# Designs tried in a protein design run: designed miniproteins, single chains, continued (5). Part 31

Each design is a single chain, and the fold is of that chain. pLDDT is the mean over its residues in the fold that is shown.

## One batch from the design tools (miniprotein)

Design m17043
Fold by ESMFold2-Fast:
Structure m17043 (fold): chain A 62 residues (1-62)
Amino acid sequence: LPSREDILAGVRLAKSLKAHLTDAGIAKLAEELGISGATLRRLLETASDEEAADYIMAQRKA
C-alpha cells in the first residue's frame, strides 16, 4: 500500500504528465490511488502537490 511519500511522488509525476495523459490513463491512475478519475483531474488542476496528496490520504482513511 502506498505511503504519503509514494502518493506525493505520484501526484507530482501525474501533474508533470497531465498534458500527455488520456482520460483512460487518468482513470487508471485514480483507481491505483483509490479515488475517482474526476476527483484526480480536479486535484491536478486546482490543488497543490501536498494538498492533493493529503486529500487522497484522507479519502483512503475516511
Scores: mean pLDDT 73

Design m17044
Fold by ESMFold2-Fast:
Structure m17044 (fold): chain A 61 residues (1-61)
Amino acid sequence: SPKHLEGAAQAAAGLGGVSLEKGRKAAEVAFKNPEASGAEIAKAGGVSDRAGAAALGAARL
């Protein structure tokens, strides 16, 4: 849902230390790829492993 995507984007940005724009990219990758690992999300989103892990955690809520 849009609200979950927004929450995941904010979590990736805040916990991962990246911009909200980059956090949003990580969140979108996490939602489109339910079986992806945090590292795979980080690589696809062009963000840190920390941001990828944060996006994954929030997306699985």
Scores: mean pLDDT 80

Design m17045
Fold by ESMFold2-Fast:
Structure m17045 (fold): chain A 85 residues (1-85)
Amino acid sequence: MPSILELLDQFEDAVLNGDLETAKRIGEEIIRQVEEEKDEQKLLEVAGRVQDILGRALYLNVPSDVLSLVEKLALEILDAIAKSL
């Protein structure tokens, strides 16, 4: 099973390549794994990585449809982290 950090690397690649279907599937898997994670320090690391990915997507001016999806998934992941803390 890939770790949350490995899934975040795959999520970033999908976002930067405009692969919305893959980004959505990986994002949903990240949310599931975050809900089961009990290590607060790992959750904070994941939150930082998600924010970095969102910032990079904004900086690189990815298409608006890609940006809308990554913003939605980033918020859902961050909400899942907040509930787990």
Scores: mean pLDDT 83

Design m17046
Fold by ESMFold2-Fast:
Order: C-alpha cells, then sequence, then structure tokens
Structure m17046 (fold): chain A 68 residues (1-68)
C-alpha cells in the first residue's frame, strides 16, 4: 500500500542520514507514527514546509518521499 511504502522509505531515509538534525529526525519519526496510526500527515507537513521553521526543509523532504 502507499502508506506501507511511505513508512518504508521514511525509515530508509532516517537510516541513510537524510535528516541530519535532531528536530528533523523527530519530525520524520512522528510522521511514521501518524502513518502507522492511519492519520494523514500531509496538511501539517505542507504548513511546516511553507513556514520559516528550522524543520521546513525536513518537511519538504518528507513530502517528496511520501508523494513518490
Amino acid sequence: SRREEAIRKLREALENGEFPTPEEKVLARTVIEWLEAGRDPVPGLERLAASDSPVAEGARKILEIIRE
């Protein structure tokens, strides 16, 4: 399923060091937890990606992975 693929890709990205900051790692893990719980992380990620937050780049990366 798309959810299972997104979870797998996010775990691989974490293992490969694609989220270099602790804050980005926490965001990626939170998104994995939301996907596992059947929650849609996309609206929150879109808001973060458009913001001046230190995790905006991480949010954009996660959105790219989920949309692949």
Scores: mean pLDDT 83

Design m17047
Fold by ESMFold2-Fast:
Structure m17047 (fold): chain A 72 residues (1-72)
Amino acid sequence: MEITEEDIRGARAIAAHLRSLPRDEAVRHVQGLLENAGEDASPEVARELTDRLVAGDPEAIEYLARLIHKLR
């Protein structure tokens, strides 16, 4: 899938928002995004992705950008 500059900006904005939330709320938010995108939305996967996004992992940001693109 072609990731747009807008998708990357959206992913960074979501990651910044997740950093402002309690971890349990951030994980629930990420789990909902995974479910809506038709991805593995297990609590384990959502937790790992949330922790990576909060840490600013570039690969996690790129993955989230792909999810955002898929949800358009």
Scores: mean pLDDT 82

Design m17048
Fold by ESMFold2-Fast:
Structure m17048 (fold): chain A 97 residues (1-97)
Amino acid sequence: GSVEITFDYKETGFKIVFRVTKEGKVELVELVLGKGMTEEEGKEIAEKLIEEIKELIENVTEEERAEIRAALADPSVSPSSKAQAQAVLAVLDVVEE
């Protein structure tokens, strides 16, 4: 299978959708430019996020994966950090499936 990850910056209207495949390939599916954003700025942000996702897939250990899961159960962790942790786990789970 594959998973789609959405980064939606609703206050600016900026939206990026990525697809991650079982093989660990990261593909840009959709790019919606935010208010005052150029196409080049949007592409630069998308390219940086693709590199971050690839590095995460290549370098995350079983122990770090367990720590990310533990963070989701921790009430002291912010809702935004939990949302990022869930997205990270969804990426890692699709690559393993």
Scores: mean pLDDT 71

Design m17049
Fold by ESMFold2-Fast:
Structure m17049 (fold): chain A 79 residues (1-79)
Amino acid sequence: ATEEQIKVIKRILELKQKGYSLEEIKEILEKEFNVDLSVENVRELLEKAEKLGLSYEEIIKKLEDKEEGEKTYLDILTS
């Protein structure tokens, strides 16, 4: 996992908390990170994050932690 990949997932969770649609989240991420993501990719990442059974705020906090960020990212991907 790269720092950029962690930031992308964190940003998806933040935008979802703010009430943005999956299509709006995709457009914002493409603009901010220059990544090519489908709406389905955004949806799948959100569903995997939700499988952790934690609040979005707790997941974001873990992703921001220097020691837990990469582990939390991998836990999301393997959910």
Scores: mean pLDDT 79

Design m17050
Fold by ESMFold2-Fast:
Formats: structure tokens, C-alpha cells, sequence
Structure m17050 (fold): chain A 85 residues (1-85)
């Protein structure tokens, strides 16, 4: 179980790095848009990992929502709702 979580974390970090490089290489995006898209990508991947971890600990979707929405922006809260469906 722990080894599977560690593998998923490593895979997620590798995917983030690859997508980050691809976004930064897109000449159609302004530097500000590139930074925003990278930040949105990182936030999404971190939330996906956190949700998987909390579900593995036996937390229900409602409990996970309450935990992850604390101090979050409205945009992040909507993303959490989408990822829990």
C-alpha cells in the first residue's frame, strides 16, 4: 500500500514536469498565461494526489471536500468538487 502511493507520487511529479515543459514551450501563450496554466496544472495534480491519499485513509468525499476547501480560493473549491465526482 505505501509503495503504491510512493509510485503514484513519483509518476505524478514526472507528468507535471513533462506538461510544465510543454506549456513553457508553447509560443502562442504569453508568459503570464504560461505561468497561470502551469500553476493550474500543479494545483490539479496536487489535489488529485491529496484526494487519493485521503480516500486511502478511509475519508468520505464530503470529509475530503471540507479538508481541502479550507482556505482555498473559489476556483480551487470548484476544481475539488469536479475531482471528487
Amino acid sequence: MMEEIEKEKEEALKEIAKEWDELLADPSLSQEEQVKRVTDLMTRKLLELAIKYLKSQGYKDEEIYEILSKGATEETIELIKELLK
Scores: mean pLDDT 75

Design m17051
Fold by ESMFold2-Fast:
Structure m17051 (fold): chain A 87 residues (1-87)
Amino acid sequence: MKMVLPESLSPEVKELLKEINELGRKAQELYEKYLKTGDEKDKEEAIKLVEEAVRKAEEALKLAPPQYQSYFRSLLEILKKELEELK
């Protein structure tokens, strides 16, 4: 899927969004591996990656222009829910 980020977003917010997406994907892959193997290390790493994604989403929300506030707020709530489900 081609992600079109508006030019009006600051480079910092764009980088945070990219990092959040990469962290989320890696965490999902590790958690799926944990479910297959039972390796607690994979679960712990997945939790840490989602915690980092939550922190970056909070930073992005603070920096985001008003038209993107609802997007980053929704993203943050999804990440927080995922984190609680992993614990």
Scores: mean pLDDT 79

Design m17052
Fold by ESMFold2-Fast:
Structure m17052 (fold): chain A 60 residues (1-60)
Amino acid sequence: MLEFDGSGSPEDLVLRGTGPPGGTVIATLTDGSRREAPIGADGSWELTVDGRTLASVEVR
């Protein structure tokens, strides 16, 4: 199940969730840029983005 919780300031939003172990989380920003984070062996991941510009999150 893909889920995430946002914490921190709007400029430094920390996203945490679960996904397939060894996969990758891709966050797409409103300007079209992307941020990537690896999913750990336990299925957990963490990604810090500017929450004001976050458009979508995808798990692969």
Scores: mean pLDDT 73

Design m17053
Fold by ESMFold2-Fast:
Formats: C-alpha cells, structure tokens, sequence
Structure m17053 (fold): chain A 97 residues (1-97)
C-alpha cells in the first residue's frame, strides 16, 4: 500500500530526527523505502554524525484491517573500531484502522 510506505517513511524520519536532537550535532540523513515479502512497507533512514552512525528502520504491516508500525533504532559507534555488539531500541508507534 502507498499509505503504508508513506507512514513507515514518516515514522522512520521522525525517530531519526529525535535521535539527531539527542546527539546535538549536524547529521547527514539518507532515506530509502524497500519492498519486503514479510511487510507491506519497510523504510530505512541512516544518520551519521561525529563518528556515530544510527540506522532507523520502520516496518508497516496490515493485520486484520489494522496497520501496525514498528520502529527500530540501531546505534553504531564507528569511533570504537566497529563495535561487535549493537544497541537496539524497538518502539511500537502506531495502530491504524
């Protein structure tokens, strides 16, 4: 659904802007929407600021006439020579009829 793709992208961008604000820094933002057989839409937003890279993913899936949005934020600290363990935050943002 076009609506699912738009909602996923907006959710990912909103989460990315919150992470950018927490960093208190200028960040480069790149966004992409992909097709995935498991989801109606997948949006990817990458931020890079001052040696820190953050990947935000938003997935949208329709179940029983409702659209569920799920946002994951993965923080990667490039200054620490590629950390073996990533921090992941998973947020459920929205249930849409």
Amino acid sequence: MEKAAKLALEAAKKAAEKEKEKLGKEAKIASEVKEDDRYDAVALVSLYADGVKILVTATAKEEEGKLFLKVRVVSMDDEKALPEVEEEKELELEEIE
Scores: mean pLDDT 62

Design m17054
Fold by ESMFold2-Fast:
Structure m17054 (fold): chain A 88 residues (1-88)
Amino acid sequence: SEVEEAQKRFQQLLGEAYLAEEKGDTEAAIEHLEKAIELLKKYPEALTLYPKAPVEKKLKALEETVELLRKGTGSIYDLPLLLKKYTE
């Protein structure tokens, strides 16, 4: 299904973003996260974590992670904490 394909692609994009940051490639990490954000806007079910949370809360966590990366004040490892903060 398109939803299952979106879920796999979302996980791939997050994995690529983590790998990019581990290599010190912040620009690539941001690009992968922005692609994940666009995918999640099109397929709200693409992120399987917190299935009862509104997609807007999940998007807020991803968008805030991108802003922290752009400002050099955070990392992609802030994403799990921000997801929990906004969805719990």
Scores: mean pLDDT 87

Design m17055
Fold by ESMFold2-Fast:
Structure m17055 (fold): chain A 108 residues (1-108)
Amino acid sequence: MRELILRLIGLSLRIIGLTLDLERIARETGNEEVIKLAEEIRRQALELIKAALRGDIKKAEESLKKLKELVKKLKEITDDEKAIAAAEEVVEQAEELLRVAKELVKLE
């Protein structure tokens, strides 16, 4: 249990850091649509983290689905390799967070 909780916290902090990096990269592009999508990605990542920390797996899964849709839209409007890489890493870490949250809920 303790190891899963620490992993959940570590993944949450990493995701927050990645979303802040993505927003910085988006601002450097000067593209308002890219900036808006980066902000929406951060918002959905925070909702996913909140749901995961509460053990609300259904809401966490819904937030992950929305996050993946936003990242897909980002890839359609920009060719910025740094922005795409950062957004994809947010999704990868979010999928791992959900996996850990599901394991923690099974332990009760």
Scores: mean pLDDT 87

Design m17056
Fold by ESMFold2-Fast:
Structure m17056 (fold): chain A 64 residues (1-64)
Amino acid sequence: GDRSALRAERVARFLVSRGLLAIEDLPALAPQLRTVRSVADVRRLVDVPDEHHAALAAVLASAD
């Protein structure tokens, strides 16, 4: 749905902006990002350090 697409886009932008995901890797990961609902879901796909947890949680909440 539209919210899943919005959440995926915001998470992708966050990961790229924080240097946690290379922009060239984004197209391959984009379908899986549409299924994420939590920080734990994102961490299954990308290594997210603990210092980014709160900011990523806020990004996920902003798309709900």
Scores: mean pLDDT 80

Design m17057
Fold by ESMFold2-Fast:
Structure m17057 (fold): chain A 69 residues (1-69)
Amino acid sequence: MMTEQSKNDLLYTLQTQVGASKEEVERLVKLSPSTQEIADIIRRSTNDSPSQEEALKRFRKILEELEKK
């Protein structure tokens, strides 16, 4: 599994730009998302440059939806 740095960079973006907690990031990682899936989650959470609170709400909704699978 190459591109580990790209995946780590995206997870870091979730913590710093979206405001996701360590526990929320761990929940996402447990679902074994691809780098592209993580990028899509970030894009959906941060579309149109929302506030960090709004981005976090969107991220949490996406995370719950993915866990419901």
Scores: mean pLDDT 77

Design m17058
Fold by ESMFold2-Fast:
Structure m17058 (fold): chain A 88 residues (1-88)
Amino acid sequence: SLKEKFEEEKKQVDELMEKIIKEDKKAAEEIKEQMEAYLKNLPEQRAKLEVNIKKALAAGVPEEFVKTFLEILEEREKLIKEWIEKLK
């Protein structure tokens, strides 16, 4: 499922992030800047996503799938904020 894939991805990325923070400070800084840029642009990306969701629902994509997808995006935003704090 989407949630199971997200949880597995989260574990793998958390392990990689901890390694990068300890071993490569330059890569850690670059990743932090990319994550901060992502969060800054997130409102515009969400507006675009809203339009695409309406199109997907009109095309017959199940509402439950859309709901799960949006929940994963919210959890991903929280995770990115947590990583930025660790990269300080």
Scores: mean pLDDT 79

Design m17059
Fold by ESMFold2-Fast:
Structure m17059 (fold): chain A 72 residues (1-72)
Amino acid sequence: HMERDIKLSEARAIIHDLKLGPTDEQIERIAEILGISPETVRELIENKDWETIIKYLSEALGLPEEEIRKLF
């Protein structure tokens, strides 16, 4: 449970940054964590495609999509 709690805290921090208008530096860091390009992160934010962001977070952090969706 401890590892899950740490990953949920990480997901929450990423979601918070994404919702508050992230800086280019924050976008680069989030892209690195998710294993995707910064350009892809920018596109997802611009389109407000939160479902795709949830899928990438789920894959990167090993958390169920439903748990991540509750953080939004």
Scores: mean pLDDT 81

Design m17060
Fold by ESMFold2-Fast:
Structure m17060 (fold): chain A 90 residues (1-90)
Amino acid sequence: GLAETAEMVARLFEEAAQAAKEGNYDEASRLAETAVRVARGLPDHPLARKVAEYAEEASKAMKEGNYDEAIELFRKAVELARELAERYRP
């Protein structure tokens, strides 16, 4: 369901943040890209748009070598994706 999809998005960004902390930047980027693709399955919502914005900012930070900023942005995406999951619960 939609709640499970939003939870998967949160989990993928959590895994991306962890991979980046461990210096596995290619894996972090792959996980973040997967999270964005999964998130496209969610209906239009202000929180979903904000998750996409943080993901895009994190991708830019990764490309610029600003890994600490990217990790923080992934964490913000996790928090909003979890809030979105709660809103989809019956």
Scores: mean pLDDT 85

Design m17061
Fold by ESMFold2-Fast:
Structure m17061 (fold): chain A 56 residues (1-56)
Amino acid sequence: SSRLQQAEEQYQVDLAEARRSAAQLSLTQDPDVLQKGLAGMEELLQQALARLQQQE
């Protein structure tokens, strides 16, 4: 269905953004900033997954 396909595309966009942020954070020398950035990406991925599951 088009709605499911759009949700999957949004999920892939969210994943790409999270991975991009992870790559940027891997260059960060501040452990505190890195840890908070990783927690934010985990939240983003959970939100993307929840949105995908709601399409069922």
Scores: mean pLDDT 73

Design m17062
Fold by ESMFold2-Fast:
Structure m17062 (fold): chain A 105 residues (1-105)
Amino acid sequence: SLREKVLKLVDAVSEGNYEEAKKIFDEILKNEGVAGLKRLLEQLILHGFLEALSGDLETARKYFDAAVFLVEYAKEKGIKLEVDGKEIDPEELRLSLDRFLKSAP
């Protein structure tokens, strides 16, 4: 399920297991294409925001780190990821998410 893929990627990135994180990415790309990666990115960002709004900044950061990893690795492979019709740059995403976490209640 999409939820299981979200959690596996978050766990892999939070543990610094980038070999497993890349394997999860490659499996999703192979089975679900770029559309699957876009859905995963949207869920990572959404759940990160929800955790931050609930006051769990540590869990929010794990989701956001996984989202940034996903966009960085996609860029390395020449894949453009878009959310709401906008191309996501990993550096800009990292800065925006860090700014949000510093402003979260």
Scores: mean pLDDT 85

Design m17063
Fold by ESMFold2-Fast:
Structure m17063 (fold): chain A 80 residues (1-80)
Amino acid sequence: KLSLEERKYAVTKAIENSGLEDDVAEELATKLGKWLEENPDASEEEIKEKMLELAKELNVSEEQIETLLSNFEKIVEELK
């Protein structure tokens, strides 16, 4: 199980590596960071579902969402 700090790290790095516009990246990182603090027991799958939900709300393209989720999975795997 990843710690809260490792989960925040994975989310932040996934967003940084996804080529999102700065405003979108900042908003997504802020909302996900707050959600992770409120949901410290969330699974990796629940985090991915929340990333998908918030990215869709911010009008991120399907291709960019796929890149974001792929980057998150890669970083999580490296931390395990």
Scores: mean pLDDT 83

Design m17064
Fold by ESMFold2-Fast:
Structure m17064 (fold): chain A 80 residues (1-80)
Amino acid sequence: MTMEEVLKLAEELDADPEKAVELGKELVENLSEKEIEELKAAYREAVANAPELEELSPEELLKVIKGLLIGLYEKLKAAE
């Protein structure tokens, strides 16, 4: 996931929340295990108390995506 993808998801969340859920779901399903672990790490750093990611409903997936977007954006900002 890149900063452009993060911004795209943020824009889609504001414009069409249902479409944003579908895009996030597709991205998560297409990520490798390593990429998922990196996103989980970014999410934990952003939220401190990350929720369990065992079973994701569409609404829970949206919350995870928002957390991942925040965490990933902060990581990309720090890297500059």
Scores: mean pLDDT 57

Design m17065
Fold by ESMFold2-Fast:
Structure m17065 (fold): chain A 72 residues (1-72)
Amino acid sequence: GYPIVQVKFLEVPEGAKPSSGNDIVDKIIADGIKAGDGYVSPPLYLGTANEVANQAKKMGIKYELVTVGYTL
């Protein structure tokens, strides 16, 4: 099966702004910035989680990926 992962925001810098490219990624980044440190995304397939992680990295957000399960 494919890994299902969550993106956890460890540290969100003050004044961080999202960058755009995909509706779900933009929404997750916006939700995470609003929530601040300790935000955890919905469960995502690895490809989408990597897109969120790439945007977080560009914005100076410290993050980790947590595997929460696998598809059948």
Scores: mean pLDDT 81

Design m17066
Fold by ESMFold2-Fast:
Structure m17066 (fold): chain A 79 residues (1-79)
Amino acid sequence: LSPETERIIEEVLKLVREGKLEEAKALLDEAIARETDPRERALFTALRDVVLRALADPSITPEEAVEEMERVVAHLKRQ
């Protein structure tokens, strides 16, 4: 992953841990709009889907959302 992509992922994970799901979504929407690499765009899209599920389901804790996002990052980094 590019250093900028890693920085964005770290900021998104921080926002999700703080319960700032709308801000995390906005950051991912901007990243997706600006990203030209299909793999990195797919990663941001997958992370956005986790955030959208957490926004729709208040029973999903911030810790659970972060754990799923870290799992997604680890999986896609192997490709």
Scores: mean pLDDT 83

Design m17067
Fold by ESMFold2-Fast:
Structure m17067 (fold): chain A 79 residues (1-79)
Amino acid sequence: SLADAIAAANELLREVERLAREGAPAEEMRKVLEQALAITPPEARDYFRILAGILVQELEREDPERGRTLRELLEELFG
């Protein structure tokens, strides 16, 4: 269902947050974001982008370079 897909995508977004806070390389974050893109139906893509954008802003307050890296990955993968 759409709700199940959104829940799964949110879990992957939490994993991206964990990786970012642990200082994982961009490639590891890319893998998780690619998984999120694969399971997120087109109808929910904009919703996922909004949630991910909020995470980017929170991360940029903690580590501007890390937040910027995530923002760039999101633009590349989700456009």
Scores: mean pLDDT 83

Design m17068
Fold by ESMFold2-Fast:
Structure m17068 (fold): chain A 85 residues (1-85)
Amino acid sequence: SASLEEGLARLEASVEEIKEILPEEREEIDELFARYAEAARRIAELDEQNTPEARQQALELAKEAQPIADQLAEFRKKAQEILAK
């Protein structure tokens, strides 16, 4: 969906800024973003099916994606702390 791709593009831009601040972690951040984007697109695909079964699968995938989102948020926090110095 356009709204999903716009959201992912904004997240990708934010991730690129974080990678400039954390160059040693670039590969890990890239892998986390790729995994998050894959999960987000799969969830969107399931949401388009508009069935209770697809909704349940989307919720389970969202739970699996949460640790990835949390790790990306931790890198963002580290980058913000460096910029505050």
Scores: mean pLDDT 86

Design m17069
Fold by ESMFold2-Fast:
Structure m17069 (fold): chain A 65 residues (1-65)
Amino acid sequence: VTREVGLQIRLIGIAIEKGVSVETREVDGVLEVRFVDGSQADIDAAIAEAERLAAEDGILRVIRD
């Protein structure tokens, strides 16, 4: 719970900084994140930052379509 909350706060920070929206869901102890409502360049920048977080914490999974 505490680890997931910390990740959610950081992901919200990334979304605010890049000017996009963030969607998160928890599935079997994995936190899935998706970025929406922005330009493709801003979404790609948010994804890159979130993937850096995923490399630090194995419970984070970044969703791309």
Scores: mean pLDDT 78

Design m17070
Fold by ESMFold2-Fast:
Structure m17070 (fold): chain A 59 residues (1-59)
Amino acid sequence: MDGALAAIRQDVDLLRQQGASDEEVIEHARTATKTLVAAGVLSEEQGRQVYDEIVREIS
C-alpha cells in the first residue's frame, strides 16, 4: 500500500508540473488505484484508502 501511495503521489506531482487541473489529477488517481486493484496489487479497501488520501492532499 505505501509504495502505491508514493508512486501515485509522484504521478500527481508530475501532472501538476505539466499544468493538469485538480480534476485531471483526481481522475488519474482513480484510474491508477482501480488498475492496481484489478491487477491484485491492492485490495479493494487498500485502493479506496490510497484514492481517498490522494484526494485529501489535492483538495
Scores: mean pLDDT 81

Design m17071
Fold by ESMFold2-Fast:
Formats: C-alpha cells, structure tokens, sequence
Structure m17071 (fold): chain A 91 residues (1-91)
C-alpha cells in the first residue's frame, strides 16, 4: 500500500502543479473567472484520484465537502465551464 500511496501523492502533486501553472497564466490575463474554474477542476480531479486509489469513497468525499461548506454542484458547474473552455482551445 505504501507504493500506491506514493503514486497517489505524485499524481496529486502533478494535478496541483498543472493547476498552479494555468492559474498563473489566467492571472496574467486578469481572467479571475478562469482562475476559479481551474481551481474547481483541480479539486474535482483530486477527488477522482482519491476514489481511484481507494483512499475514499465518492459518498465520503461528498459528505466531507458538505461539512466543510463546499457546494459540490457548484464545483461540477465550474469544472464543466473549464472543460468547455479547453475543448474550444483544441480547435
């Protein structure tokens, strides 16, 4: 399990590093709406990674987010907007 945990931590750092890079680029453009969307996407990717590695169930994550006052529906909405933005860039 230790090796799998290290792989998880490495992938999580990659998600964070990618989000940070994109956030810095968005800030240079003064696109604060995009910063919020990138942040939401990063959180959703981290949650997906936790589920994939068996560190938490989807239900446990949803419950913890609710307790922390984080609206998961809002995170999903912002993530969808970010993905639509990225799809437009692929053209």
Amino acid sequence: MEKRRQEFEEKLREIEAKAKEEIEKAKEKNDYELVVQITAHGIMEAMKLMIEYGLATEEQIREELREAGIDIDKLEELTKKYLEYKEKLKK
Scores: mean pLDDT 79

Design m17072
Fold by ESMFold2-Fast:
Structure m17072 (fold): chain A 97 residues (1-97)
Amino acid sequence: MTPEELLRALREGRAEALPEALRRALAEIGERHRRFMEENADAPDEEKVEAYVAFLEEVAEWARATEPDPAVAEALERFFLELAEEIRKAWEEELKE
């Protein structure tokens, strides 16, 4: 799988097309994020947004540290960090309304 094919699968939400290692990492990091959201259900929306951003940044860090293909690792790190930035920007726009 090329980095481009992987990023396309991520953008399209095709989890079944993702490498097994990435799917397992997303499940493990996602489970920690899900538990945080359950334990902090009454937290302000800002804290929930920051938790989601932290989840995306942790996936990016996992990719950089663990993915054996450097091109795939760089593509995944960039994708998740850019998504984290987009989420922060969208939240800032919401706060203006």
Scores: mean pLDDT 78

Design m17073
Fold by ESMFold2-Fast:
Structure m17073 (fold): chain A 62 residues (1-62)
Amino acid sequence: SIEEQRVLLRAMLEALDYAVKNRDWSEEEIRHKIREILRRAGISDERTELAVKTVLSSLKIL
């Protein structure tokens, strides 16, 4: 649904914001924080792992 997509996008943007502000963290610490944010937003584990890859890819091009 549009609402589910909106929740996912908002959570991914929050995760990306944290990653950008904490570029000095290890990749594992960043991955852990992304997972925490997505799980808190109610995103499934499967979709969370896909989102982790997307956020990390976005971080590398920013």
Scores: mean pLDDT 83

Design m17074
Fold by ESMFold2-Fast:
Parts: sequence; C-alpha cells; structure tokens
Structure m17074 (fold): chain A 57 residues (1-57)
Amino acid sequence: TDAEIDAVVAELGARAGLSDTALAELRASFREHGVRDPEVLLRVIENGRRLVAEQRA
C-alpha cells in the first residue's frame, strides 16, 4: 500500500541519509513494483544498507 511504501522510504531515508532525489526514485520504484512480497521488501532493505556501506567506504 502507499502507506507501507511511505513507511519503508522514511525508514531508509532516516537510516541512510539519502538525498531527496534518491528517496523519490525509491518511492517511484516501490509504487511501480509494489512491496506486497516479503522477499522483495527484504531485498530492498539489504540493497539500501549495502549502498550506505559503499558510500561510507
């Protein structure tokens, strides 16, 4: 749902310090592909954490 997408984007943004542009892209991707599948949600969270680690390195 839109509320679920908003919650995930807000959590990733707060934890990762993502730019407004990156947050907008994530939200658009979730809206297009959905977050109904738990496997997809886990993959997105893992990818977000990996991107943060790469930016810090």
Scores: mean pLDDT 64

Design m17075
Fold by ESMFold2-Fast:
Structure m17075 (fold): chain A 98 residues (1-98)
Amino acid sequence: SVAQEQARSAREAAKLFAKRGLTKLKALMDAIAQKHEDNTSSSIASRIGLMFRLFEEMAKEGDPTDEELTLIAKAVGMSVSSVKSAIEGFKNILTRKE
């Protein structure tokens, strides 16, 4: 199923983040995978919240690889370009000091 493929992509991204010592990003990807595996209506809002937290943490922890971006895009049901735009949006917010 699509949900199983999205969960698998999220688990693979979590493994890549673990190899790089990015423990917060690993935990967020594992949480996203779990919400796809649970597949309940109450988990939809949680998945959206986790997705925004993921983009914020990616903006803080440095540039993701193309492999990580592809797996994340599949896991969250977005294009790679949309994921990149979301991360850059959070980078712009986090680097503003006025």
Scores: mean pLDDT 79

Design m17076
Fold by ESMFold2-Fast:
Structure m17076 (fold): chain A 65 residues (1-65)
Amino acid sequence: SEVVKYAAENILVTAIYFAGAESVEITPEKIIVHLKETTPEQREEAKEIARSLGELTGKEVEIFE
């Protein structure tokens, strides 16, 4: 449902921030993620979560390090 999808999107955005993102911008066409200087493990985790968010929303994901 639309409500469940919206809740899942918010959970994933929060998880990206927890993994070390400085900012997450959601536009009509794409999701833009800026990562902080973090450990390689946190960086890979943030990228995987961002990819999942892209799949859930159908938007392109652009990641800046």
Scores: mean pLDDT 79

Design m17077
Fold by ESMFold2-Fast:
Structure m17077 (fold): chain A 64 residues (1-64)
Amino acid sequence: GPLIDSEIAKKLLEEAGLDLNEKDQLYLIHAMLNQSLELAKQVLEAIKKDPSKAREIIDELRKL
């Protein structure tokens, strides 16, 4: 499927309605770049379920 660009990443983040600070939002956008849409959606749902683990979840996405 199509890989995520910065505009898609921003739209997904806005639609997910996550309670993240600006730094973590930018970090998540960068981590989503060139990832699959399916993986990005799974990551957003994981952060939504437990926002306290956001940085850990984002770091795992970035390693892929």
Scores: mean pLDDT 79

Design m17078
Fold by ESMFold2-Fast:
Formats: C-alpha cells, sequence, structure tokens
Structure m17078 (fold): chain A 83 residues (1-83)
C-alpha cells in the first residue's frame, strides 16, 4: 500500500540520517516523528506509542517543545487505537 511504501522509505531515510553525524538533532527528530506517524497509518500502534513516548521525552530534554508536543499527540493517537 502507499502507507507501507512511505513507512519503508522513512525507515531507510532514518537509517541514513542516523549514520550521518552532520545531520542536526532537530532534523533527525522531525524524521523520527514522521516515521511514528507512518506507524500509526499502517496500524502498528504499539510501536508508534513506545517510539513516540521516547521521542517526546527526548525532545523535551533537548528543549524542542514543538516537537515534544507533536510526539505527544502521536503517542495519544496510538494509545486511543490500542485495544
Amino acid sequence: SPAEQKLQALKQQLAQMGADRSVPPRELYKAQLEYNKALVDIGDYRTAYVQSESLANLAERMGMTDLAEQAKKVREEAKKKLE
């Protein structure tokens, strides 16, 4: 599906960004946020919840309040979808 293709593309992008020390932390965390949203889109709510909670805590510690708030919203969306 288009959602699964997007998830695989984002996963590959994150692997490449994680290996590149020149990528600013904010850009890496923005890519992680998009990956977590894609996990929700494909129905992987458990992984989306765990990864979004981790990202929210990390973004808060780094002073990236806007990213932390977005990660918390993805976390809450994933939580509502968990049975």
Scores: mean pLDDT 87

